# Designed miniproteins, single chains, continued (5): the designs that were tried, part 66

Each design is a single chain, and the fold is of that chain. pLDDT is the mean over its residues in the fold that is shown.

## One batch from the design tools (miniprotein)

Design m18420
Fold by ESMFold2-Fast:
Structure m18420 (fold): chain A 60 residues (1-60)
Amino acid sequence: SKKEKLRQATIDALIAVGDEVDELLKVRREHPDDEQAISEVEARLKKTVEEHLKKIKELE
């Protein structure tokens, strides 16, 4: 159903964003001077948020 798909998409979004936040924190801790690596993870996090928000909006 639409409701179940929306619920699953929301859970998937929370997990995916959480994983990318964890990776950002790890890269900032382990490679604090690697501006390129930090920038790449930040860009990936932003893209992950945008793609999941788009999917949720399409299911509304």
Scores: mean pLDDT 86

Design m18421
Fold by ESMFold2-Fast:
Structure m18421 (fold): chain A 90 residues (1-90)
Amino acid sequence: DARHREAARLHLEGVKAYEQGNFEKAAEYFKKALELDPENVGSLANLGEVLYKLGKKEEAIEYYRKAARLAEERGDRETAEELRKKIEEL
């Protein structure tokens, strides 16, 4: 629907901001995307990564855990395991 399409657009804007090194702007876009699509694994994981870059390690771990749990619930065990390994490496 239009809400999920707008969430995807905001996610892509967040990725662009991240690639440009603007982690604050990237976090804003991923947060807005999650307001529209709160269970988007990619946006949750990318917000975790951005928060880690901003020095917010504990908050980053919470978003990675949420992303891993949702991936596992959806049968994407590989993504869940990769996200859990990221937490261990932080």
Scores: mean pLDDT 89

Design m18422
Fold by ESMFold2-Fast:
Structure m18422 (fold): chain A 62 residues (1-62)
Amino acid sequence: SAEDYFNKGKELIKQGKYEEAADYFKQALKLDPNYREARQGLALALVKLGKWDEAAEVSNLP
């Protein structure tokens, strides 16, 4: 489920595996595009990776 992908992403963030975490948050958003917590997690992971432009794009979705 989207929640399962989100929970895996959160665990990867705790481990400092930001690239892998971003991929899991993207999978959660594919299943539920309105999953705000997954979008916030993706933005955080992208910020940690220094991908500021991508993080801003995710944060500013309508």
Scores: mean pLDDT 83

Design m18423
Fold by ESMFold2-Fast:
Structure m18423 (fold): chain A 57 residues (1-57)
Amino acid sequence: MSAEEALARARGALEAGRALRNEEAIKLGQMAVDAAEAGDAERAMELVERASKLLGA
């Protein structure tokens, strides 16, 4: 997965967390965005998956 794709998915997870007002999902989404911006696509996707599972996706 490209860093650009990881960043897009991370932003999506953060936005979903905010929409559902889930503090843990927001935190995971923000960490995923930070990881993707740092070029760590693997860590970003791990955090996105955790946020998605928390949100029931």
Scores: mean pLDDT 80

Design m18424
Fold by ESMFold2-Fast:
Structure m18424 (fold): chain A 86 residues (1-86)
Amino acid sequence: VPRLPPAETARRLAGLLEEAIEAIKNKDFQKAARYLTAAMLEAVAGGAPEEVIDLLKKASEAFSNGDYEKAIEYLEKALEKVRELA
């Protein structure tokens, strides 16, 4: 069975996702891109579930395409999953 990430990693990832969502809502796209990158690195390095990594990839693709509404939806879904691990 894949090991869940440590609670500390889950809490850190949740914080990064919350900041990314807020940055997109505030149209601070440079800040959003930085938090999205940090969240992806934390998820991969911390061994987050594939479902969380897939949601972050979809959010990053939507963000890169300028589809900020879909990016927020995917990030909110990832955040919900991560909060279940914390």
Scores: mean pLDDT 82

Design m18425
Fold by ESMFold2-Fast:
Structure m18425 (fold): chain A 77 residues (1-77)
Amino acid sequence: MSQEELLRRAAILITAAGIWVAGASASTDEAEKEADLRAAEELLEEAERLAEQLDEESRKEVLEEVERVRKRIEEVR
């Protein structure tokens, strides 16, 4: 997988995680909210695994975005 492919895949995963967090924030059902947040966390973990294969600069950008979404998860809980 190329660096460009890794970055694109990580970006897609982080974007998808953000969508799940937004869904969780709008949910009035505790079980659905927890399931959505868990889905977001799994996507972020995969993005972090892809980031391990990136150069230092790109990895830093991905990890900063992952941390931003994780902070959103804690706020929504």
Scores: mean pLDDT 85

Design m18426
Fold by ESMFold2-Fast:
Structure m18426 (fold): chain A 57 residues (1-57)
Amino acid sequence: SHAEARAHFDEGLRLMGQGRYDEAIAAFERALELDPDFVVARQWLEAAREARARQLA
């Protein structure tokens, strides 16, 4: 479970670097479903949501 959460988190970071914020949000949400205590994933989810909002404005 922790390894799967980490894999989804790492994919989210790659998607963030590519500007693919909707997909990054989904990856970070999946990481948090698998590990709700994954504080760093929650912080990056917030950043991804803000980045998406700026692109959709």
Scores: mean pLDDT 87

Design m18427
Fold by ESMFold2-Fast:
Parts: C-alpha cells; structure tokens; sequence
Structure m18427 (fold): chain A 52 residues (1-52)
C-alpha cells in the first residue's frame, strides 16, 4: 500500500486503523480523538486529531 497517513475510525475500527498505520510506519489521525485504550498504550506515534 502507498498510504501516507490513515485518518478516521471509532472504537474498534480506530484500533484496527492505528495498528495498520503502525505496521506501515505512517501517522494515524483519529477523527474524534477516541479509540480503545490499547491504541493509546501501543501506538504512541499516532496523532489524535486536535490533540495538543
């Protein structure tokens, strides 16, 4: 995949998107700044939309 970034996802879909972004080495941006706790613990390189 030629993906440069992954955006969107809520709950379980956010977790899947974050894992995919992590595997591809690209940033993940949550559309609503929420997701499973696992995403926050496991994918520190993702970017939550609107997070400062």
Amino acid sequence: LGVKAIVGGIGASANAAALLAKALGVPFISSIGTGPLEVFAEAPKHIAAGAI
Scores: mean pLDDT 51

Design m18428
Fold by ESMFold2-Fast:
Structure m18428 (fold): chain A 56 residues (1-56)
Amino acid sequence: SWAELARLLAERPNMSDEEFAKRLAEVLGVSEKLLRENASIDSVAGVLEQALRDRA
């Protein structure tokens, strides 16, 4: 859900990129490996932040 994504993004500065990728993959229901292979975690977070702003 968007609430789960917003919470995860707010907690990101207090976690490793590995923890963020794992939790993001769980929330999205996708492979953590696919996220890490196809984009930097910073790029993925930026796209999600933009999507959350667009839905607000």
Scores: mean pLDDT 69

Design m18429
Fold by ESMFold2-Fast:
Structure m18429 (fold): chain A 73 residues (1-73)
Amino acid sequence: MAAETVRELALEASKSDKRRAVALLTAAGILGTVPELAEEVARGLREAAEELKDNPELAEAARELADLIERAL
């Protein structure tokens, strides 16, 4: 299951990159709890990232989370 794979990646990432681990755990939670909304959430995150011109770090985090969700579908 895609959500399980993302969760395993999050646990591995937690050893060196806590921020990435949190993003991966969030993606796994969405995929495991409301997978039918995952595609819409990913699209919304990408749209929000394009509008976050004043905060490039948040825009990058949103794009990364959207990419992880879409790749895991």
Scores: mean pLDDT 69

Design m18430
Fold by ESMFold2-Fast:
Structure m18430 (fold): chain A 63 residues (1-63)
Amino acid sequence: DLEEFIKKLEEKIREIEKKIKELEEKLKKNPEDKKLKLELEILEGIRALLEGVLSWLKKIKEK
């Protein structure tokens, strides 16, 4: 069901936001950490993609 899928996607986005916050706190302690910067960029990219999918699904539901 589309509603269930949207709910699960919102839940996944929330989980990713928590991970991003954790990585940002770690990066504050070691701002030169190349691995942490890469992980943060990857997770931010994934969040943006999932938010795009969520927006698309909500528009389909309204049509």
Scores: mean pLDDT 83

Design m18431
Fold by ESMFold2-Fast:
Structure m18431 (fold): chain A 95 residues (1-95)
Amino acid sequence: SSAAARHAAGREAVERGIEELFERFLKEAEELIAMPEEELRKYLMEELKLSEEEVEEIKELLEEYKAEKDENKRKVLALFILSKINSYKKKAEEE
């Protein structure tokens, strides 16, 4: 009885944590996408040390996001862009 109650409480805490992580990632992605082009370029090149080619790849993804009319596809694109930027950030921290 007590063990089952603790297990249920743990599952609810994990589910809330996952929802909070998704909301945080979506907000971070939306803030990044809302940046002016020049400010975003400066961030990508100066903070993350991306090459011109890598910056152009991110810009192409942002243009796809802006052209997308389906809400669900836009959210997927936003998360993909954030994931790509976080991958570059991790690589920069390891090198």
Scores: mean pLDDT 72

Design m18432
Fold by ESMFold2-Fast:
Structure m18432 (fold): chain A 67 residues (1-67)
Amino acid sequence: MSIHERAARAVAEWLAEHHPELAPDEEARERLIEMLVEYTRDKPDEEVAQAVAEETRRILSGERRVE
């Protein structure tokens, strides 16, 4: 898997464990992964983890909705 997908998947798994309302099933988890990968697409590998963390914070604060 790409670094973008690996970072997004790690965050989606963490969200499923601690915030199951955001990732209640596998479909919602894959949707989160796709959204995070798209959001970090133009980031270099060394910035991907930070960008994914920042976007996760926006989701948790309600600034970004998972659709």
Scores: mean pLDDT 72

Design m18433
Fold by ESMFold2-Fast:
Structure m18433 (fold): chain A 80 residues (1-80)
Amino acid sequence: LEEALRPLAERMEALAEEALRAAAAGDTERAEALRDELRRLGEEAVRTARELGASEEEVAALEAAVQAAVDRIDAAIAAA
């Protein structure tokens, strides 16, 4: 599961880092766009995990990780 989702996880991590950098630079519009793309990829990752037979615990952990990343970006935008 983790290995099959690795390319998607790496892309989501890169988007989160870019969104946080945009927020820190005061580019709120870019940070919001990147956050929205991260949410979309997170939804795809959850769907893919379920299709691959992930347990409800694994799905819940993935959903929590995506939400934590989104919340972190939202907090950074609010602080800018």
Scores: mean pLDDT 82

Design m18434
Fold by ESMFold2-Fast:
Structure m18434 (fold): chain A 68 residues (1-68)
Amino acid sequence: MQSPEEIEIEARAAMLILRAFLLADEETREKVARLAREAIEAARKGDLEKAKKLLEEAEKLLEEAVAA
């Protein structure tokens, strides 16, 4: 079974992908989706610190894009 932290990372990644699809342009959407997928992969490999950093980067990118 996945750890609670891994489940949280996957849930956050899914929400970021959905928000980017609804709110962002195609380029930003692709970048956010890529970072979110990399975060899920890092979490599955046990690198929770890398996964969290990738999610933070994706969140910042999406926030900057929708604020502009």
Scores: mean pLDDT 80

Design m18435
Fold by ESMFold2-Fast:
Parts: C-alpha cells; sequence; structure tokens
Structure m18435 (fold): chain A 83 residues (1-83)
C-alpha cells in the first residue's frame, strides 16, 4: 500500500541519517591516505545523501517532489565530480 511505502521510505531515511556521522567517520578512519580533493568529493556525496534523506523526512508522501530533489542533487553531484 502507499502508506506502507511511505513509512518504509521514512524509516530508511531516518536510519540513514542516524548512521551517517558514524559511517563518515569510519570511512575516513579506514582511508587516512585520501587527498584533499578525494575528501571534498566524499563529503559532497555524503551531503547530497543527507539532503535527500531530510527531504524524504519532511514530506515522504510527496513522491514527485522527492524524485525531483533526487534528480537535482544527482545533477549537482555529477557537476562536482566532473572537475
Amino acid sequence: SRAAEVEERRADAAAFLAALPAQIAAFKEKHPEMSEEEKEIFEAVAEAQRRLAERILANPEDLEGVEAEAEKLEAELKEKLAK
């Protein structure tokens, strides 16, 4: 059902946001050799993911709006990665 899909989307986004700081710290700990450019890319990816998760939590019922935000964040990320 739509309600079940909405709740699953909300739960996934909340779990992702809760785990994100620890996952970022763990990745940096495992990869201390990362260049400043690689760190910037990694942080940009993490930030895009965080923004999408926040958008889902703000209005999980708005599938069209969530999809539009995802496309926008993907485009912004691709632009940064193409440097």
Scores: mean pLDDT 80

Design m18436
Fold by ESMFold2-Fast:
Structure m18436 (fold): chain A 70 residues (1-70)
Amino acid sequence: MSILEKAEEKIEEIKKLAEESGNPNFKEAVRALEEMLEEAKKGSKEKQEEVLKRAEIALEKLKEYIERKK
């Protein structure tokens, strides 16, 4: 699995959780990540790794937010 495929998979998971959260701030974060992913597809391996790391951080924060609301 490529770095881009991993980033796409994590972004799709974030999109689903952001929709379930109902919080518009997470929807904006998803849009930013999608734009970064499109840029990374045209860019270097370093840009692809950066998008993956940002997606991982966003996913972790979103999961924390959902748990904290319980």
Scores: mean pLDDT 79

Design m18437
Fold by ESMFold2-Fast:
Structure m18437 (fold): chain A 70 residues (1-70)
Amino acid sequence: MEAELERIEEKAREAAEELVKAGIVSEEEAERLVELAVEAARAKLAGDEEAARAAQAELNELATAAYERY
């Protein structure tokens, strides 16, 4: 479980780093995107579908806002 969450965090961080390099998000926004991705995965693994959807929705909103600003 923790090893799987660590792998998800690593992949999310790699994706966020590419967005920072492209100038789409700041370092702060990138960290928040990683946190939300891990939170969504953790909630899904715990069977908390509402929390998983909430985290995913917030992640999508943040990513959309950053992309539209760019």
Scores: mean pLDDT 79

Design m18438
Fold by ESMFold2-Fast:
Structure m18438 (fold): chain A 97 residues (1-97)
Amino acid sequence: MKQKAEEYKKKGEEYELKGVELWKAGDLEGAIEYFEKSAEYYKKAGELGDAEAYGNAAISYQQVAIIYRQLGDEEKAKEYEKKADELREKYVEAMKK
């Protein structure tokens, strides 16, 4: 389990870096796709016991929300802000243990 959590966290980091790269290049749709992939891998790491990864997943979804707002999609921005809040809550709960 520990080795698999580390593997998922590393993939989350790799996708996050690609998301940042695409966002800076002005590829907003590509940035969203890679930040979503980042959040999913960070969530998998969190589910395997890496509490910190839930916090990282929340940050990735928050970046998606910011980009949707830049695209004028306020409804999707609010949806991803809610997803980020839910993951931040999981992070806080996991850190209490």
Scores: mean pLDDT 86

Design m18439
Fold by ESMFold2-Fast:
Structure m18439 (fold): chain A 59 residues (1-59)
Amino acid sequence: SAMEKGEEAYKKGLEAEKKGDYVGAARYYGLASVYYRKAGNEEKAKEALKKAREAALKA
């Protein structure tokens, strides 16, 4: 489902961020935001988008 794909992408974003891979983190958080939006979860989509932007600033 879109929710499961969003959760998987968000998890990969967290793993990338913990490793200092901010380019990878921004990519995965951005992907998670798209899937959370498709799943109708606007709150998680906004959270993921915020994390993507924060990671992009560190990249």
Scores: mean pLDDT 87

Design m18440
Fold by ESMFold2-Fast:
Structure m18440 (fold): chain A 81 residues (1-81)
Amino acid sequence: MLSREEAREKMEELLEKLRAAETDLEIMRILGELGAVLAKVEDEELRREMVEEAYRVVASKLSPEDRAVYDRVFEAERAAA
């Protein structure tokens, strides 16, 4: 399992790459890596904070149509928690 410090460092690195990503393949690859990092985070509160930060970055990259789908999935996940 990742420590809070390691998880935060990896998250910040991946978010930086996500901001720089220009192709859907790059975005999908980075999102997969983000998911793998989140799966290794034991602290639920920290995990939620990281998901919210990743959501903000991803939302800025999405088309309006894709953003609407992403927002619905994210809201449903939050409501279920």
Scores: mean pLDDT 71

Design m18442
Fold by ESMFold2-Fast:
Structure m18442 (fold): chain A 95 residues (1-95)
Amino acid sequence: MSMKEKLEKMREELRRMKERAEEMLARETDPALKERLRAAIADLERAIEMIDEMLERGEMSPVEYATLGILMAGAEFEVNLAARLLGEEEFEAEF
């Protein structure tokens, strides 16, 4: 798989994650979770910008690739945490 293909796939995944985070932010009522989601969206936007810069240069180092992986994992954690806490709060409110 080429470096360009790897970056394009990562960019697509980040965009999908950003869209999901934005949908969750629109439905979220907890101020703390809203702040966490906004931070995750900002990190995802930065990661997409970094990929766009690398695609324009036609070059990427292993360290830069690892950094993108870390940013993506962190944003995924925050999005999943917000989703889990929202689900658990709904169940606890029922009981």
Scores: mean pLDDT 75

Design m18443
Fold by ESMFold2-Fast:
Structure m18443 (fold): chain A 69 residues (1-69)
Amino acid sequence: MISEEEKKKLEEAIEKILKERGLTLSEEEKEEILNIAEALLKAFKLSLEEIPAEKIASLALDIYEISKL
């Protein structure tokens, strides 16, 4: 599992991207996006030192939107 520090950075990045895109999501939907972001980091064996949190959060949001179709 990712560290609590990395989780906090991802949560902050998700909130920032949602505000930038003008999206209003429930806390449950935000948690799903966070879980996707964590899964992406694990699958690619990346840390937030190697990839900006905003980039992984943006990718996770895009995957979440596709999963709703």
Scores: mean pLDDT 80

Design m18444
Fold by ESMFold2-Fast:
Structure m18444 (fold): chain A 56 residues (1-56)
Amino acid sequence: GEEELRKKLLEAIGKLLAALGDLIEAELKGEDTSEAEKKVEEARAEFKKVVEEIEK
């Protein structure tokens, strides 16, 4: 139902924000960002998939 799509959207947004936070922290510390960048791309793909599901 609509409530489940809302929960998925909020979870996808939360995951994306967490991944972006990890990327920023790695950048500030001068650490390897490869894993954080991969997590951001995964979270972005998940968010896009949820948006496409809502638009159907």
Scores: mean pLDDT 81

Design m18445
Fold by ESMFold2-Fast:
Structure m18445 (fold): chain A 55 residues (1-55)
Amino acid sequence: MDPLVLEAEILEALGRMHRALGDDERAAELFRRAAELYEAAGLLEKARRARELAE
């Protein structure tokens, strides 16, 4: 298991939770961080989706 992928998945899950609670700014920060980690791990499709969620 790649530690970068695991961290990105956790950040994405937290971003989803914060968005459900109405914390859109926090959610965007978490999705942006997740996208950077997915890209560093070479998961470009997941990185792209996380960037879209951050917008």
Scores: mean pLDDT 83

Design m18446
Fold by ESMFold2-Fast:
Structure m18446 (fold): chain A 72 residues (1-72)
Amino acid sequence: SEEAQRALAEGVRAYRKGDYETAIKHFEKAIELAPDDVSIQRGAYFLMVLSYKKLGDEEKAKEYREKFESLL
């Protein structure tokens, strides 16, 4: 959806600014807005892995990597 694509873009913008917590909130919104869009779900999960790694949250990074891989 356009709304989910916009949420992903807002998350990427926050990530580029180093605002990883805000980025995660936008990626969560993208996931919620596009439950049936595998491409958006995979993209959001991957970006959440990167964001949690930047925050030092290796457990959350692993959780979202597993979600990402489940959509292969």
Scores: mean pLDDT 88

Design m18447
Fold by ESMFold2-Fast:
Structure m18447 (fold): chain A 57 residues (1-57)
Amino acid sequence: GLGAELLVKDGGLSRETAEEIERLAREGRFDEAIELLQKHGFSREAAERIVRLLAES
């Protein structure tokens, strides 16, 4: 979806990782989505903000 596209284009993530993060957020698995974003160089604050946006997608 749009969230995965933004993570690829603006976040520098691979499409596969971006789609996994979007799926985790959609499933309500927010802590796992946050941890995966942090593993790829995002701060906890940025990861929490991104996950909130993805949950609305």
Scores: mean pLDDT 80

Design m18448
Fold by ESMFold2-Fast:
Structure m18448 (fold): chain A 78 residues (1-78)
Amino acid sequence: SPAEKAIELARQGMAAAREGNYDEAIKYFEEALKYARASPHPNAPRAADLFEKAIQAAKEGNTEEAVRYAREAVRALL
C-alpha cells in the first residue's frame, strides 16, 4: 500500500539522517511524503505534515528533529 511504502522510505530517510547524509535523507523523505499524500489512510494528512517537517529539519542539518518527525509520521501510518 502507499502507507507501507511511505513507512519503508521514511525508515531509509531516518537511517541516512543518522549517517549525516542529509541530501539522501531529504530524497527519501520527499518520496515518503509523495506516498503519504497518495494514501487513503485516515492519518495520511498528519503524516504528510510530519514528513514536511522532517524534510525541513534535514535541510537544516538537524538529525534529532528530522528523525523525530519521520518517526512520528511512521507512527501515524501504523
Scores: mean pLDDT 90

Design m18449
Fold by ESMFold2-Fast:
Structure m18449 (fold): chain A 81 residues (1-81)
Amino acid sequence: GSHLRQALADLEAALEALKQGNVAAALRGIEDALRHAEIAGASPELLALLRQALEAVRKGDLETAIALLEQAIGLVREELA
């Protein structure tokens, strides 16, 4: 699969981890997704959303992190179309 498809899987896993309160798994998933997105040459908008999601998780703002991850997942799906 493409690196962008790998980023999608990592983001979906990170979103589920956040919903379960597993912050460590969520951070790892977002970091892996960001790396895959960078390799794929993803849009500046997607890269910005992923960086904002990382900061929100690090700050314990899980509601904001979930919203940003949902936006990032939508944008990845759009870029894969």
Scores: mean pLDDT 87

Design m18450
Fold by ESMFold2-Fast:
Structure m18450 (fold): chain A 63 residues (1-63)
Amino acid sequence: MLENIKKAIEIAVRDGLPVAAVGDNEEVLKESKELAEKYSKEHGLPVHYLDPRTARAGAAALA
């Protein structure tokens, strides 16, 4: 799971796209958020944090 999140972030960084951290499980959400923040600091790119309550189908989600 963490490997998929990391790879998605790397692709977003390469394309200059914002990354979104959202997960159905609180533990997954915490891990994706921490990883996204780490990449944001290294590359200076914005990180979008999606509230799971407002996330819907079609959102770019890291899960």
Scores: mean pLDDT 58

Design m18451
Fold by ESMFold2-Fast:
Structure m18451 (fold): chain A 57 residues (1-57)
Amino acid sequence: MRAKQEQLLEDERQRTRDVYGRLADKYRQEGDLRAAQQAEDRMRRALRAIDANLARI
């Protein structure tokens, strides 16, 4: 059975990837590795929190 909570977490994961992933990609293309790394770090932290919640379900 698939709970709506699982779908919500997956949606949040997608949103996080879209927001921070786009920022990281843009900065990387421009050679701004610091900004890219910061955005990527924020994304990984957020995804880890979501993943921990998903793993519990």
Scores: mean pLDDT 77

Design m18452
Fold by ESMFold2-Fast:
Structure m18452 (fold): chain A 119 residues (1-119)
Amino acid sequence: SHMEYAEKIKKEAEEELKKDPNNWKAHLRLGRAYFALGEYEKAVEYFKKAIELNPKNASAWRMLGLAYDKLGKLEEAKKYYEKAVEIAPWDRQAWENLAKVYEKLGDKEKAEEYRRNAR
């Protein structure tokens, strides 16, 4: 199941972090595992650590935005999605996530503009 796979990735990433606590990829994988389990506050913690270790990883910024979006913290989600598209303007998923957050905030014009960048 999806939950069993997430628990497996969580355990593997925790073992990687015991060997190297500064492994930013392991922090990102652990954040994704917590996100898949619906543990969004824990996911935020690990995505922030991944960004601290590697601030140029656009996927970590996008995942941080998505975790805040799931927590209903739309202004924080917007801020972190904006960082993701600034670092990786080719990331179609980050532009789509940014467009959706602008729609949730009632800014349909910005949502349409940013959705064009996702194409």
Scores: mean pLDDT 89

Design m18453
Fold by ESMFold2-Fast:
Structure m18453 (fold): chain A 85 residues (1-85)
Amino acid sequence: HMLSPEERLRRLLRGAAQVIVEELKKYPDEFKEGLELAEKLLNDPNATVSEMLRALDEIFDLMEKKNPELAAQVARRVAALQAAA
């Protein structure tokens, strides 16, 4: 049975949030706000695609400003999730 495009996208966005949590846990003092936002996404079963995209965009903006190498690493891991889906 094929997942709806919206459900598939929600799963990809949750996967991205999990990757972000794993990477940001290595730098908890620098990325406390981003980590908390990503964990909130993972704990909300009813988050809309728009809400998830906005939160992930805010986290990525924070990572790019403070640690662009980390942002690139997270982006590569997220791209791998999308390719595997």
Scores: mean pLDDT 79

Design m18454
Fold by ESMFold2-Fast:
Structure m18454 (fold): chain A 55 residues (1-55)
Amino acid sequence: SMEEILRRQIELGVRMVELAVKLVFSDNPEERERYRAELDRLTAEEARLAAEAAA
């Protein structure tokens, strides 16, 4: 349903902000690579949800 899609989009947005903050404040290259990879995965999922919303 649209409500379920919107809820998932909000949850993804919160997770992405949390990861972006961790990426900005991390001085560890291995952590930065993991955070970037996870952000890429969440960005792809957000794109899929947007397509499902047909908007």
Scores: mean pLDDT 82

Design m18455
Fold by ESMFold2-Fast:
Structure m18455 (fold): chain A 65 residues (1-65)
Amino acid sequence: MDPEVQRLRLIAEFYRTRAEELRNYLKKNKDALSEEEQKHLIEMIKEFERLAEEYVRKAERLISE
């Protein structure tokens, strides 16, 4: 496997793991979090998911060559 493809996939997995951790935290602590704190966490989750998708696309581009 190409080391660069592996690196990009690991970065994507890192961001997906962060998004999952935040989703689990939000679900577990929903009743203790303010509406503003919930919105902030949702924004962070979306950003990490978007970054994960970007790195997946970069890895796919290298594989297709």
Scores: mean pLDDT 83

Design m18456
Fold by ESMFold2-Fast:
Structure m18456 (fold): chain A 85 residues (1-85)
Amino acid sequence: SREEKKERLERLLEEIRRLLEEIAEEKKKTLSKEEQEILEKGMEEVEKLFEEAKKYALENPEDEEILEGLERARELAEEALEKLK
């Protein structure tokens, strides 16, 4: 149903957000103070875009391309995090 698709999208978006935050934290361990500040500023902009994307995805839960794109993003984020650990 549309409701189940929305719940799936919301969980997927939350998983991606957590993975990106973990990637940023792991990456900070290898960066200079100046580079960390640039990363933090970049992550703030990414969060703003992510909230807009989340709103769009939840309004369009029947868009299969959005779902596939988010699933791919989650896979890539998980792979990146594992390589950083």
Scores: mean pLDDT 77

Design m18457
Fold by ESMFold2-Fast:
Structure m18457 (fold): chain A 75 residues (1-75)
Amino acid sequence: MSEEEIREKKLETLQRIFEAKNLKELVDALKDSPLSPETIKALIDMFKAGDFDNPEYLAKLSEEDRKLYEEAKKR
């Protein structure tokens, strides 16, 4: 998979996360994504907390993943 394909898959996954209505939909979005395990855990933790703007969880994302997160959020 090219870097462009990986980036697109990450963005698609992050968009699905923001649209997720429940934990099952969130986990289904994440299971086949190329996101790091640390990013996946942080996103699940943020969803459970109900706070996708939590700076403590966002700090666990890599610089690359955080930029993609911000892009997906700015729909």
Scores: mean pLDDT 75

